# Designed miniproteins, single chains, continued (3): the designs that were tried, part 72

Each design is a single chain, and the fold is of that chain. pLDDT is the mean over its residues in the fold that is shown.

## One batch from the design tools (miniprotein)

Design m10652
Fold by ESMFold2-Fast:
Structure m10652 (fold): chain A 82 residues (1-82)
Amino acid sequence: MEELLKELYEAAKAGDTERARQLLDEIFSKAEELVKEGKYDEAIELASRAVKTLVDAGASPELLAHADEKYRKIVELAEEAK
């Protein structure tokens, strides 16, 4: 996961929105897998780290909105599974 977050930072900082979206989808897919495993706190932490990575990289408002939507989905899935 550390490697995916680093690639996400580099793609977002470079303005490669398409690559950043692909990496976000992979990271959030991993977060959904953690929810299925009952690792709710780890899933939310991973999703939060992805959003923070984009903020730190100075990502576009559109990319941040996409990440925020996915983050909300992970939080809702974790809450629903409780």
Scores: mean pLDDT 83

Design m10653
Fold by ESMFold2-Fast:
Structure m10653 (fold): chain A 71 residues (1-71)
Amino acid sequence: KLEEIAESTDANEVASLLSKMTLEERRQALLMLADRGKISPELKEKLREAKTDLEFRAVLSAALGELIKRQ
């Protein structure tokens, strides 16, 4: 559930939950994490502008890196 991602403080748990989601669900989950201040505003903007699977994967990788670094 999206709520589980919003409440999670473990980057590995977030990655596991995201792996069970569709591309659009992952986008919504990352936007929610950005809205709650768990990833940078710059990544939130890149996520909104991502048009291809490749661009989305780059943003996802960067977001997971920020979550790991903050822990």
Scores: mean pLDDT 69

Design m10654
Fold by ESMFold2-Fast:
Structure m10654 (fold): chain A 81 residues (1-81)
Amino acid sequence: MEKIKEAEEKGEKASQAGTEGDLETALKNAKEAAELLAEVDPSSLKAAVLYDSAARLAEALGDDELAEELRKKADELVELS
């Protein structure tokens, strides 16, 4: 229960940071939210969506290696759903 609440709070912070143009903070919070949700439910489509969002933010920041890693995590969660 606490991990879901923490993930929701991090998701909100990611959304706000993205709106303000702080892509680094948005990426950090989106990634952490996805990790928390995946820990609670390894087949979570919501975690997969957050990993995909984090991957797009990493790509926008020029971190292609991290973006590929995050997309792979999203794909793994979708296959388990």
Scores: mean pLDDT 79

Design m10655
Fold by ESMFold2-Fast:
Structure m10655 (fold): chain A 61 residues (1-61)
Amino acid sequence: MTAEQRRLEALRAGDPEALEELREESRRAAEGLGKVLELDEETVEKWAEMLYDTELEVAKR
């Protein structure tokens, strides 16, 4: 199995370490977008939340 498949299984199981890693990744991705698109901090926080929720929903499938 690939590392990505193992990560998806951990997210499905609600592994706290995997969930925390996903939160960090989503925050970094949103911050990167915010710098490129010159978004305000509140918008960046919303994007981080949306990315986290989307990844969790995909992992459940």
Scores: mean pLDDT 76

Design m10656
Fold by ESMFold2-Fast:
Structure m10656 (fold): chain A 76 residues (1-76)
Amino acid sequence: MAEAEELARRLEETLLARLRAAGAPEEALELAREVARLTREALEAEAAGDRAAAEEALARALELHRRLLALVEAAR
């Protein structure tokens, strides 16, 4: 669990740093943080044996990731 949490945190930090460097709007940064949070929840649920919760969290993360990409592309 701790390893998965640390990896998710590093991915979040890297993504946020890249978005900030690119001048992304605050809404995109908020979506990136939410995607990272849902990814952590999915990993925690999977570790707890709750496959349904893990799948739900991953589905939500994918939905928000698509919204994030749309916002970044629209800002170009």
Scores: mean pLDDT 77

Design m10657
Fold by ESMFold2-Fast:
Structure m10657 (fold): chain A 79 residues (1-79)
Amino acid sequence: SMAEAEKKFEELQKKALELVGKLQEKLKTTELSEEELEELKELSEMVEEIARLKKEKKYEEAVKKLEELIKKIEEFLKK
């Protein structure tokens, strides 16, 4: 249901905010390659898309995109 998607979005948003915090800490001490800078740009574009989907109440699509964002941040943090 839409209500279940909204609840899942809120739970995933909290996880994403924690991961963004870890990413910001890593960026303070890490020199980035051109490839890593492009990856960060893609992550920023995904954040903007997720914010738009949330504003439009498209929670099922927002959840899917947020799960993709979380996976990409986790992979970036493994480097």
Scores: mean pLDDT 84

Design m10658
Fold by ESMFold2-Fast:
Structure m10658 (fold): chain A 78 residues (1-78)
Amino acid sequence: AAAEAARARIAELEAQAGALRKRATELAFKGAGLLKEGEATGSEELRKKGEEAKAQAAAADAQAAAAEAEAAALRAAL
């Protein structure tokens, strides 16, 4: 039934959002660590890697928010 398909999609989106939020948290911690290490050691490479990790964390959070919004819209339609 259409409701079963919608519930399956909601579950997929919620699982995807959860995975993306975990990835964002891990990348944010990694980025913060790399930035601190780069500052302490004067390593431009570590600073750039930290900035990249922070940017990837922000992108993952944005993707998670989009998936959460889609899941909420589907749930409201049920």
Scores: mean pLDDT 88

Design m10659
Fold by ESMFold2-Fast:
Structure m10659 (fold): chain A 64 residues (1-64)
Amino acid sequence: MRLEARAPGGLATAQAAAGELSKHYPDVEARAEGDRVIVEAKTPEAYERAKRDLENGGFEVREV
């Protein structure tokens, strides 16, 4: 399951968020591409958790 989110602070915020998601959620692979965080979740539960964390951080989440 894939999700993209735009970082409100740009590249540095995207990189920080990708690192935190990858550290805390073993079923999540997250990477930063410019001002976007790209999330690949292996389970629906991991997907929903990553989505909520990004939305709570002020990221503009788009389902892909």
Scores: mean pLDDT 80

Design m10660
Fold by ESMFold2-Fast:
Structure m10660 (fold): chain A 80 residues (1-80)
Amino acid sequence: MSSREEAERLIREAERLIDEAEASKDPEKRAELAHRALRLALEAVKVAPKELVPRAIGLALRAIGLLFEAGLELGRAPPG
C-alpha cells in the first residue's frame, strides 16, 4: 500500500467517525468516536503527502472540538 493510499484510507475512516460522532446525541459515544477519529487523523498526518496534510489536520481539529464539547457535557450533572 502506498503512503498516499494509506493516508486517503485513514482520512476517509476519520471522516466517517467524525460524521457519526456529530450525529450522536450521546456524549460518551461522541467522545469515543471523536477520540478514534483524532487518532486516525494524526496517523494520516504522519503518512500523508503535503497536499493531504491540511485535510488531515482539519479532521484532527474537528475531532478535538468534538472531544472538548463531549467532555464538557460529561463533566455536567445530567438534567433530571
Scores: mean pLDDT 81

Design m10661
Fold by ESMFold2-Fast:
Structure m10661 (fold): chain A 81 residues (1-81)
Amino acid sequence: SEEERDRLLARVAQILTELGKKAGISREDLAKAGREVARALTDPSLTREQVLERVGEILKKYFPEYAEEGLERLRAAFDEV
């Protein structure tokens, strides 16, 4: 549903913002990471598994020290209804 999608996107934005603060990433790079993650989340051709795989690659690119933590938190967000 639109409500469930909006909740997921809000939770993802929160997770990325928290990771960005911990990583000391620039606002520009945080915005790029957010756009790439949002693109993966909104791609109707991708399965849940493919979304998580692509998001994992994005997290390794922008947040290498926190990629595992970030992916775990995003997996938990996907399990919320």
Scores: mean pLDDT 81

Design m10662
Fold by ESMFold2-Fast:
Structure m10662 (fold): chain A 81 residues (1-81)
Amino acid sequence: MDPAADAALRADVESQREDFEKEVKQWKEDIKNIEKLSKTQLLAREIAARIMASYLRALGVDLELADEFEKIAEEFRKILE
């Protein structure tokens, strides 16, 4: 990887950590209020959560947060099935 690009991505993830944690919290709330969401919205959230988990794991940043995103993606998948 480009060292400058890698450093910029890591800094961006660190600066957005609070936003990622808020998104996890919001999606957990969405799971509790599942009847308010369309199947398309549920699928979009599942995909987004899986992408975020993969992204964080690829960077080696906030692996605990990556696990939370993975768990949320699995919960959305179970609701969609």
Scores: mean pLDDT 75

Design m10663
Fold by ESMFold2-Fast:
Parts: sequence; C-alpha cells; structure tokens
Structure m10663 (fold): chain A 68 residues (1-68)
Amino acid sequence: SIEEKVREILEELGIDPDKPLSEQNLTKEQIVALKAKIVNHFGVELTEEEILNAKNVEDLAKIIEDKL
C-alpha cells in the first residue's frame, strides 16, 4: 500500500511515522531526501510545506494519493 511504502521511507530517513513531521525538527537534508524518495517511488512532487504539514504517515500517504 502507499501508506506502508511511505512508512518504510520515513523509517529509512530516521523520521518517526507516527508523529507530526513539523514537531521532529527535520533537517533540510532529511526533507530533500524524503521529497526525492517520494518522487522515485510514486512520481509525485511534494513541497516542503506539504511535508511539514503532515501529522503522521497516514496524512502524508493521503497527500500523495490525492496527487496520483
């Protein structure tokens, strides 16, 4: 599923999939890597703002799904 793949990507990058991304003090490098992995796996481009507004893996997966 989209959600399972997004969870894997977040975990690979050291990001907690069950916490708001805005609360985790993500580095610029983590955000760039996350954007790149999402493009590579789903063919969708997310803005930094969309990523930081995601409250958890379910929310991020929904944003990706809405762009497919």
Scores: mean pLDDT 85

Design m10664
Fold by ESMFold2-Fast:
Structure m10664 (fold): chain A 117 residues (1-117)
Amino acid sequence: SIVLTESGGGTVAEGGSVTLTAQITGDVESISLFGWYRQAPGEPLQFVASISGDGKKIRYAPEVEGRATISFDKAKKTLYLDLRDLRRSDTAVYYAVAFSDKTLSLIFGQGVALTVV
């Protein structure tokens, strides 16, 4: 019943910035946590950032801490990830996620590709 649709990827210059966006449809009140994961070519799925459904708890992976900002606009049902000072190592498919208390599971979007050149 929850669907996440990501956008805002593409090809970006090293040292630049990007805003990744996920539009969320369905019952966001059932979601206790929103976040972003990424998967670089040939690497495992990696945690990037999370924000609690009430907005009070925010966490970042060490690899992006100080360079990333996660935010959720409840009225627009939109999750954001701002990435700054981009590195070639930020090249990955980025997945928006939502943790549902109804299913006790993570719901993943389809992913958006980011290539840093």
Scores: mean pLDDT 89

Design m10665
Fold by ESMFold2-Fast:
Structure m10665 (fold): chain A 67 residues (1-67)
Amino acid sequence: MEEWKKEAEKLKPQIDEFLEEARRLGNETAIKQLEKAKKYYEEGNYFEAVVWYTFALMNLALARRAA
């Protein structure tokens, strides 16, 4: 599915950026979720990459609100 690949390609640079932010915040759950997203992207599983990226963003948003 070309559509999921295109979406995942947009997310790839953001995954690296948010991984750095999650590590800076010490958010272990978000780090694991972003690492899974990156792994799925590298494996060509673009749907799973988008799913795990979404979970990580929600977790980071909650962490920012708490800070």
Scores: mean pLDDT 77

Design m10666
Fold by ESMFold2-Fast:
Structure m10666 (fold): chain A 55 residues (1-55)
Amino acid sequence: ALSPAARALFDALRASSRNREEFKRLLASFLDQPYETIAPLDDAQLARLVQEHLA
């Protein structure tokens, strides 16, 4: 399960995005990962990466 901090950050990044592509681009920048690494991932995989980054 996501920590409250990871959930809040994931939701905030999604709210700051107009669409899924922008969301993934913001997330790639936040995680310091190439967009190509983030683009194929689903929401569950992305949420886990956010949680690991905050740990």
Scores: mean pLDDT 78

Design m10667
Fold by ESMFold2-Fast:
Structure m10667 (fold): chain A 66 residues (1-66)
Amino acid sequence: MSPEEIIEEGVKLFHEKLRQGLPPEAALSLAVQHAVELARRAGYSREEILRIVFELQERLLKELEE
């Protein structure tokens, strides 16, 4: 799984949790946890996982700004 695929899965989970009625802060926490789990299973280093998490947070912030 590529970093971009992991970020897209995080974005999808964030919107799914918002649709289910979770507050944005809870949806963000779950999306980040999911991305970290996927990145660890894919064998990414700690530095690569942090880069994926920062990119995911940037994408989610942009989505919220519409």
Scores: mean pLDDT 84

Design m10668
Fold by ESMFold2-Fast:
Structure m10668 (fold): chain A 87 residues (1-87)
Amino acid sequence: MTEEEAKKLAEARAETLLKTAKELLKRRKEEGMSLEEVKEEIESMFENELEAAKSIGEELEKYMKEKLEEVKKEWEEYLKKQLAVEE
């Protein structure tokens, strides 16, 4: 895998992961789960995605790690917005 291919794949995986995390939050809240439980599940998803990338290749792991930092930042901003609406 080239660095360019790894960057593109990491970007696509990061976009899918963020979308899945938002959908999971909505679904888990409908199921009556606490916000703490949902946070743990989503953090586990981020860790699992990094582990999957590592299994595919070192270049993908490197770029996925960088993209996960961006995803975590967007996820925190999304959570703050959701909590403000629930006030």
Scores: mean pLDDT 79

Design m10669
Fold by ESMFold2-Fast:
Structure m10669 (fold): chain A 94 residues (1-94)
Amino acid sequence: DEARRRELLEGLAKMLGVSVEEIEDAIRRARENLDEEVLELARKLFEEQREYLLALGSSEFNALLVAAYATAGKLKSQGLPIEYAYLVLAEEVE
């Protein structure tokens, strides 16, 4: 769903203080030079956070946004590219 994808990326951009274009460029770069181990870690971190937020009564939309934001923060804390959090969010709605 393109409209849902756009709304989620706009929401994430607002939370991070970046443009949607920066997020789209970051997703493109991650896809062009894909590190499957980093992607697997990002998917795991994202799903753990999403499940936690849903268990707390968050809406699906808010759970996706906050899980992506939290995943980006966790990747950054490990010195890993935060772009993988954006890619995982985009793939969930494509």
Scores: mean pLDDT 87

Design m10670
Fold by ESMFold2-Fast:
Structure m10670 (fold): chain A 57 residues (1-57)
Amino acid sequence: SLEEAEEALAKGEEALKAGDYAAAATHYGKAAVLYRRAGEEEKAKEALKKAAEAAAK
């Protein structure tokens, strides 16, 4: 679960670098859900913030 969260976060970073804001928001959102399930509330909050920022572009 934590490893999957880190993978989703990395995919969000790659999508953001490519200018694919919709994909970045989706991957960051998935990372937030996975971090929350792993009990990593602060990392989930950071991922959710990144998802919201990407979705606003």
Scores: mean pLDDT 84

Design m10671
Fold by ESMFold2-Fast:
Structure m10671 (fold): chain A 74 residues (1-74)
Amino acid sequence: GAMAPKYSLVPAEAIAREEIVDGKVVSHPKPAAEAQRLAAFRAAANAVIKEHQDDSVEELGLKLAEARRALEAA
């Protein structure tokens, strides 16, 4: 089998909260700008996690914080 990653990636569902009751979506989607920002954070976080699978939790945390600050500065 494929080698299991040390750290899990952020799933799309973590940024796409919707509530479905009896086959209908009852929650409103987040504003487009906020949804785009969350998608950008997810993409950046997953790229860092993929590259730093062998790093310590502390080192991974530092790389994630750097990626987040770069996105907020843009």
Scores: mean pLDDT 63

Design m10672
Fold by ESMFold2-Fast:
Structure m10672 (fold): chain A 147 residues (1-147)
Amino acid sequence: LDPNAVKILLSPGRFGSTNGSPSILQIENAITPNTRRILFIGADPVGESLNKEDMITFFRRLRERGIELAIIDIDKSIDVELLREAGFDEIIIPEDLKEFFEKVREEVSKLEGGDIIALGDIPEYDEILELIKEVLEERGIPYEIIE
């Protein structure tokens, strides 16, 4: 794996996960020494987890390592209190699809090589993935898709 590439984790919900968010192991395997930020799009990795306490502990450890945590979720199923307990300081809940696309573009524009995008199970999945690729390509940042 290229430590200078943005890692795009595909929605595990489309592959049999109950919460639509990547597992702790998938996230750990995507982390490199260059990882400074993880952006979650369309899935609450804490609130929708079957093991919320383990997820809170895991994300708190990432924050202690200097990794920033951000989430954009349009379905409004976000548990803001649990996300803040886990160390998520940037929580974005768009009002509609237009704002969702605008906020995805804005947040992806903040990412650098080595950062991670965790893409949840959303109706506009293919269009959001295409938008992510376009923004990274415009910035000359390599990316890797992880299934």
Scores: mean pLDDT 80

Design m10673
Fold by ESMFold2-Fast:
Structure m10673 (fold): chain A 63 residues (1-63)
Amino acid sequence: MKGDIVRALKDIPKLTPLFLELKKGDEVLVLKEVNENFILAKNLKTGEEGYVPKSFLEKVGSV
């Protein structure tokens, strides 16, 4: 997953300052796999970094 570009399948709210807010269709770069449920990602539109649930993401490419 590191280096993958993944797309949000649904709107994801910013639950805490550590989480990334995403809208459906937003693409992010995977920076790190954190655990079985979460990645650390960078929003390619905003440049913001944060944690995102893996279950709401679809792979669309890689760097």
Scores: mean pLDDT 78

Design m10674
Fold by ESMFold2-Fast:
Structure m10674 (fold): chain A 118 residues (1-118)
Amino acid sequence: MITLTESGGGTVAEGGSVTLTRKISGDTKNIFELGWYRQRPGEARRFVASIDMATGETVYAPEYEGRVTISYDAAKKTLTLDMRDLRREDTATYYAYAVDLGDFGKVYWGEGTELTVV
């Protein structure tokens, strides 16, 4: 079973930077993809960024390209989302996810990290 343990977030000033981290627990051998979705108040969850576990190739939603960087440290089993030039519109709950091909492509979700930009 894969679990995602969250850190980072909180309240940050506009124009600031924040790092969101997720510790991945369990067997990571069959994880295909790691990434983040966000959910703004009153909105559906929307894609932010992903990283391919075989190649390290990254994909970003157009509104985040150039403002966020996704990375994964295999030794620490830590997924990181570095966000910069924060705006009030970045206020959301951020959900990390993992896709496990060993579990038929099942998607595991983290509990969510709240980010408030003031």
Scores: mean pLDDT 81

Design m10675
Fold by ESMFold2-Fast:
Structure m10675 (fold): chain A 79 residues (1-79)
Amino acid sequence: KVEELKKKAEELKEEAGKKLAEGLKYWRDSRAKAEASKSPQESEELLRNGKAKLEELSKEADELYQKAKELKKKAEELA
């Protein structure tokens, strides 16, 4: 029971890390596209969208980290 909660917390932490990595990759890809763009307006839009996606995935990762922390605390309370 307690070990199951700890394992679930570690799984959520790993998923949070994956979301952050995907956000960083999307941001890098958006920056590359913006640099290749001939339009300053298109470049700015690509950078804005890439940054927004990174922020979205970073927020989701933070929420998963928070849930993992809560599960770990719950496991310690039940022990």
Scores: mean pLDDT 82

Design m10676
Fold by ESMFold2-Fast:
Structure m10676 (fold): chain A 67 residues (1-67)
Amino acid sequence: MSEAAKEALEKGGASEKDARAAAEVVAQSTDPALARATAERAIMESSGADRETARRGAEEAVKAAGL
């Protein structure tokens, strides 16, 4: 699960390090809204992506994590 979430975050623009850290938080989360917010932050902070790009990447990461 965390590996699939990491790959989705990387496709969304997050760096490998930021994607790995965020994927662990997403995989451990029981709250889909918190998981989505964590993924969005990782994409925006590491790549400077806009909100729409970050949101799409975050949704894919949350789905990959099974949330």
Scores: mean pLDDT 74

Design m10677
Fold by ESMFold2-Fast:
Structure m10677 (fold): chain A 60 residues (1-60)
Amino acid sequence: MDDKIREAFELYKKGVDAEKQGDYKSALSYLEKAIKLLREAGFDAGDDLVEKKNKLKKKI
């Protein structure tokens, strides 16, 4: 497995955990890093991840 894809999944999980705790700034930071790593690995970030990022931005 590509290391960047694995790191992106870990960051996504940390972002979800931060969002559940109400830490929207950390959640947004983790999600943006995950999207960047997925793109660097040649993966499309997907509309779902971009929408989640935009929703988090509206909460902060």
Scores: mean pLDDT 75

Design m10678
Fold by ESMFold2-Fast:
Structure m10678 (fold): chain A 68 residues (1-68)
Amino acid sequence: MESRKAALAAAASLLAAIGDFERALELAEELAEMGDVEGVRLVLETARKAGAPEEVIERLEELLREAE
């Protein structure tokens, strides 16, 4: 399960970095369901750096709180 969390976090972060925020959110939702706070936080930080829309940032912040 640990390796799957790491792989999902890496994939979601890469998608966020290249501007594919829709797919990044889908993977971040899966990470949140798994309780991976670190993974969701990484996606949020990457999306912020990539200039994601406010709506995307707000959804990622919500997912981060749900993962806790």
Scores: mean pLDDT 81

Design m10679
Fold by ESMFold2-Fast:
Structure m10679 (fold): chain A 60 residues (1-60)
Amino acid sequence: SMEKLKKIKEAIEEALLKAGVSPERAKIMAENVATAYSKGFITPDDIVDEAAREALKKVS
């Protein structure tokens, strides 16, 4: 579960960085999305940012 959380976080962070989000913002957004998803609070379709949404769909 921790290893899976790390993979989700890294995938989202990488996607956000490629989309031009700053490193600080990408890290915070990836941590928040990965944590919420791991707790079952959100699905990929709840994510407004397309890069983060597609990254989560690929890893989930």
Scores: mean pLDDT 83

Design m10680
Fold by ESMFold2-Fast:
Structure m10680 (fold): chain A 55 residues (1-55)
Amino acid sequence: SEAEARLKDVADQAARVRAWIDADPTLTPEQKAALHAQVDAWEASVRADIEAEAA
């Protein structure tokens, strides 16, 4: 379904951003944790919106 494709794209994008955060040598562990929390919040929000549209 379109919703399943969109959910996969969101998950793939979140995974890519997390990988970029982890690979960045200029970021402290504290900054990486804060950025991961932001990615988690963004992914959850977008996922909820897609699931609401599919209902």
Scores: mean pLDDT 87

Design m10681
Fold by ESMFold2-Fast:
Structure m10681 (fold): chain A 85 residues (1-85)
Amino acid sequence: AETITFDKTDGGAAAGAVKKAGEVVGISDETIENEVKKLLEQSSGDVTGDTLGNAALNVLKKLAKEHPDKVSVTETGNTVTVTIK
């Protein structure tokens, strides 16, 4: 099992975690990056702290819901922990 921990405001670390989770579930880096970009564009009008980190977190939550045997996501305040099983 691999564990990745990042802060919701760290978009770079969040993007890295999404790519790693995508690899394990068999989704390409390009597909994952496009999903993050799509969510980022849709969130451009919202009053949020870090839109990129939140977009990546939403992709991670979707992957964990669809593939709970391979990926899990835990939120503690501003800290996100991704466990790859």
Scores: mean pLDDT 70

Design m10682
Fold by ESMFold2-Fast:
Structure m10682 (fold): chain A 66 residues (1-66)
Amino acid sequence: MKERIDEILSKLSPELKKKIDETVAEQRARLEKLKGSKNREDVISAIADTLIAVGDIIEEILKELR
């Protein structure tokens, strides 16, 4: 639930929260640009990059939460 996510985020450093917000905004903007694309490889690449970015954020969260 959103409340639980907010609680976890409140325990994270301001730097990590900013990185999460910026990464989400950046990946969302990239995916929105590809919404009309007929190039399947570009779409797959963008999805892969998004998954890698999410994985990096999860690792950073786990490091801060120990």
Scores: mean pLDDT 74

Design m10683
Fold by ESMFold2-Fast:
Structure m10683 (fold): chain A 88 residues (1-88)
Amino acid sequence: GAEEMARAAAGDARAAGRAAREGRGGATGFAAAGAAAAGAGASAWIAGRRGGEEALRRAAEAALRAGREEGPAGERLGELGRRIALEG
């Protein structure tokens, strides 16, 4: 369902944030993790909107949590989480 999809996308965003923090591939790793985090965040956003308020809230929490990771991926996920919370 939409909640499962939102949680899976949020999990992917968190994994991307961890990869960025670990510095896998240095600059290449940060770029790849940033792109993956942006895609996963977008997926979570879409899934949250479809799943209603609870799915949106869970997606926001997961994105904000992933946003605590260092680097550009964390910054983008934090912003996404704030947008999700504002729309819900």
Scores: mean pLDDT 56

Design m10684
Fold by ESMFold2-Fast:
Structure m10684 (fold): chain A 68 residues (1-68)
Amino acid sequence: SAEELEEKARELERKAEEYERKAEELRRKAEETGDKSLELEAEILEGVAALLRGIAAYLRKKAEELKK
């Protein structure tokens, strides 16, 4: 159902927010320490978060189509 797709999208958006927050913390730590490996880890988490947001957007689009 449309509502189930919207709930799944919200779950993925929450996970994306968690990864985004972790990436921000890793970037801050990388700036403080000069550790480029932490910068790479942050970049990976940002990429994963972007993918999750993309999937969530797709699910929301499908939910909207089901309402029409």
Scores: mean pLDDT 88

Design m10685
Fold by ESMFold2-Fast:
Structure m10685 (fold): chain A 70 residues (1-70)
Amino acid sequence: SEEEKIREALTLFGKASDAAMEGNIDEAEKYFEEAKKLTDNEEVIERGKRRIEMAKAGVTTRQGAAQVLA
């Protein structure tokens, strides 16, 4: 059912979040793409995307100020 597919997508978003928190952004994106195959729910997808974007911002900071002065 749609509900079961959303439940599986949420599990994948959880894995994506864990990977993102670990700094494995590529792996987080792979789980996110798998989750998108299971649901077209825009709100669910946007939540996942935002979580990954926030994690990327954190990883960029941890990478030791890869920053351009402009």
Scores: mean pLDDT 71

Design m10686
Fold by ESMFold2-Fast:
Structure m10686 (fold): chain A 56 residues (1-56)
Amino acid sequence: SEEEELKLEALRLGREVVEKLGLDSPEAAAILREAGELVRAGRYKEAVELLKKALE
């Protein structure tokens, strides 16, 4: 389903954010926390968009 695809994309993008910004990055931690809240709320497209923006 589209929801399952977006969940998997969010997980992959979250790993890329950590790889780009660093494991100890406060910015990465804040982005991942917000993305996690969006995923918990079922707002998968917004979580993916947030994570993609962090990788720009």
Scores: mean pLDDT 83

Design m10687
Fold by ESMFold2-Fast:
Structure m10687 (fold): chain A 86 residues (1-86)
Amino acid sequence: SEADALVREGEAALAAGDLERALALYEEALALDPENVAAWVGLGLVYYRLGDHEKAAEYLRKAAEIARAQGDEELAARLEAWAEKA
């Protein structure tokens, strides 16, 4: 999907250290697909690296909520654990 393509570009930007570009790409992915778990995780990781640990935890919990709603309880539990450590 277009959202998945934007998530992959966001992951590449994050790996390159381009946090502003990664943020924009993940936000664009969520505008197309608000239930894209990987995009919510990406936002959490961007904000963690920007030093906004509170926002990072919020977005990781949002990703966990959506993963659980999609039937992926294992992923949801891992994302909740990441949020508690952020």
Scores: mean pLDDT 89

Design m10688
Fold by ESMFold2-Fast:
Structure m10688 (fold): chain A 66 residues (1-66)
Amino acid sequence: MITGKELVERVVEEAEKRFGPLSERERERLRQLARQALAMSGLDEESPVDEELAERITEFVLSLFT
């Protein structure tokens, strides 16, 4: 399991792998979307997140970013 804070960072890293280098503004936008997705799941940055939920949140956030 990872923390919600680690998931927020993972979303940014995954986006850069798929879309190439991002500006700091785009990275901050992704962090905001990831924090919102965590909150919608009843979680925060200190919450443990299992890998299945982490993958679902990552895909959801990336679908909103594109």
Scores: mean pLDDT 84

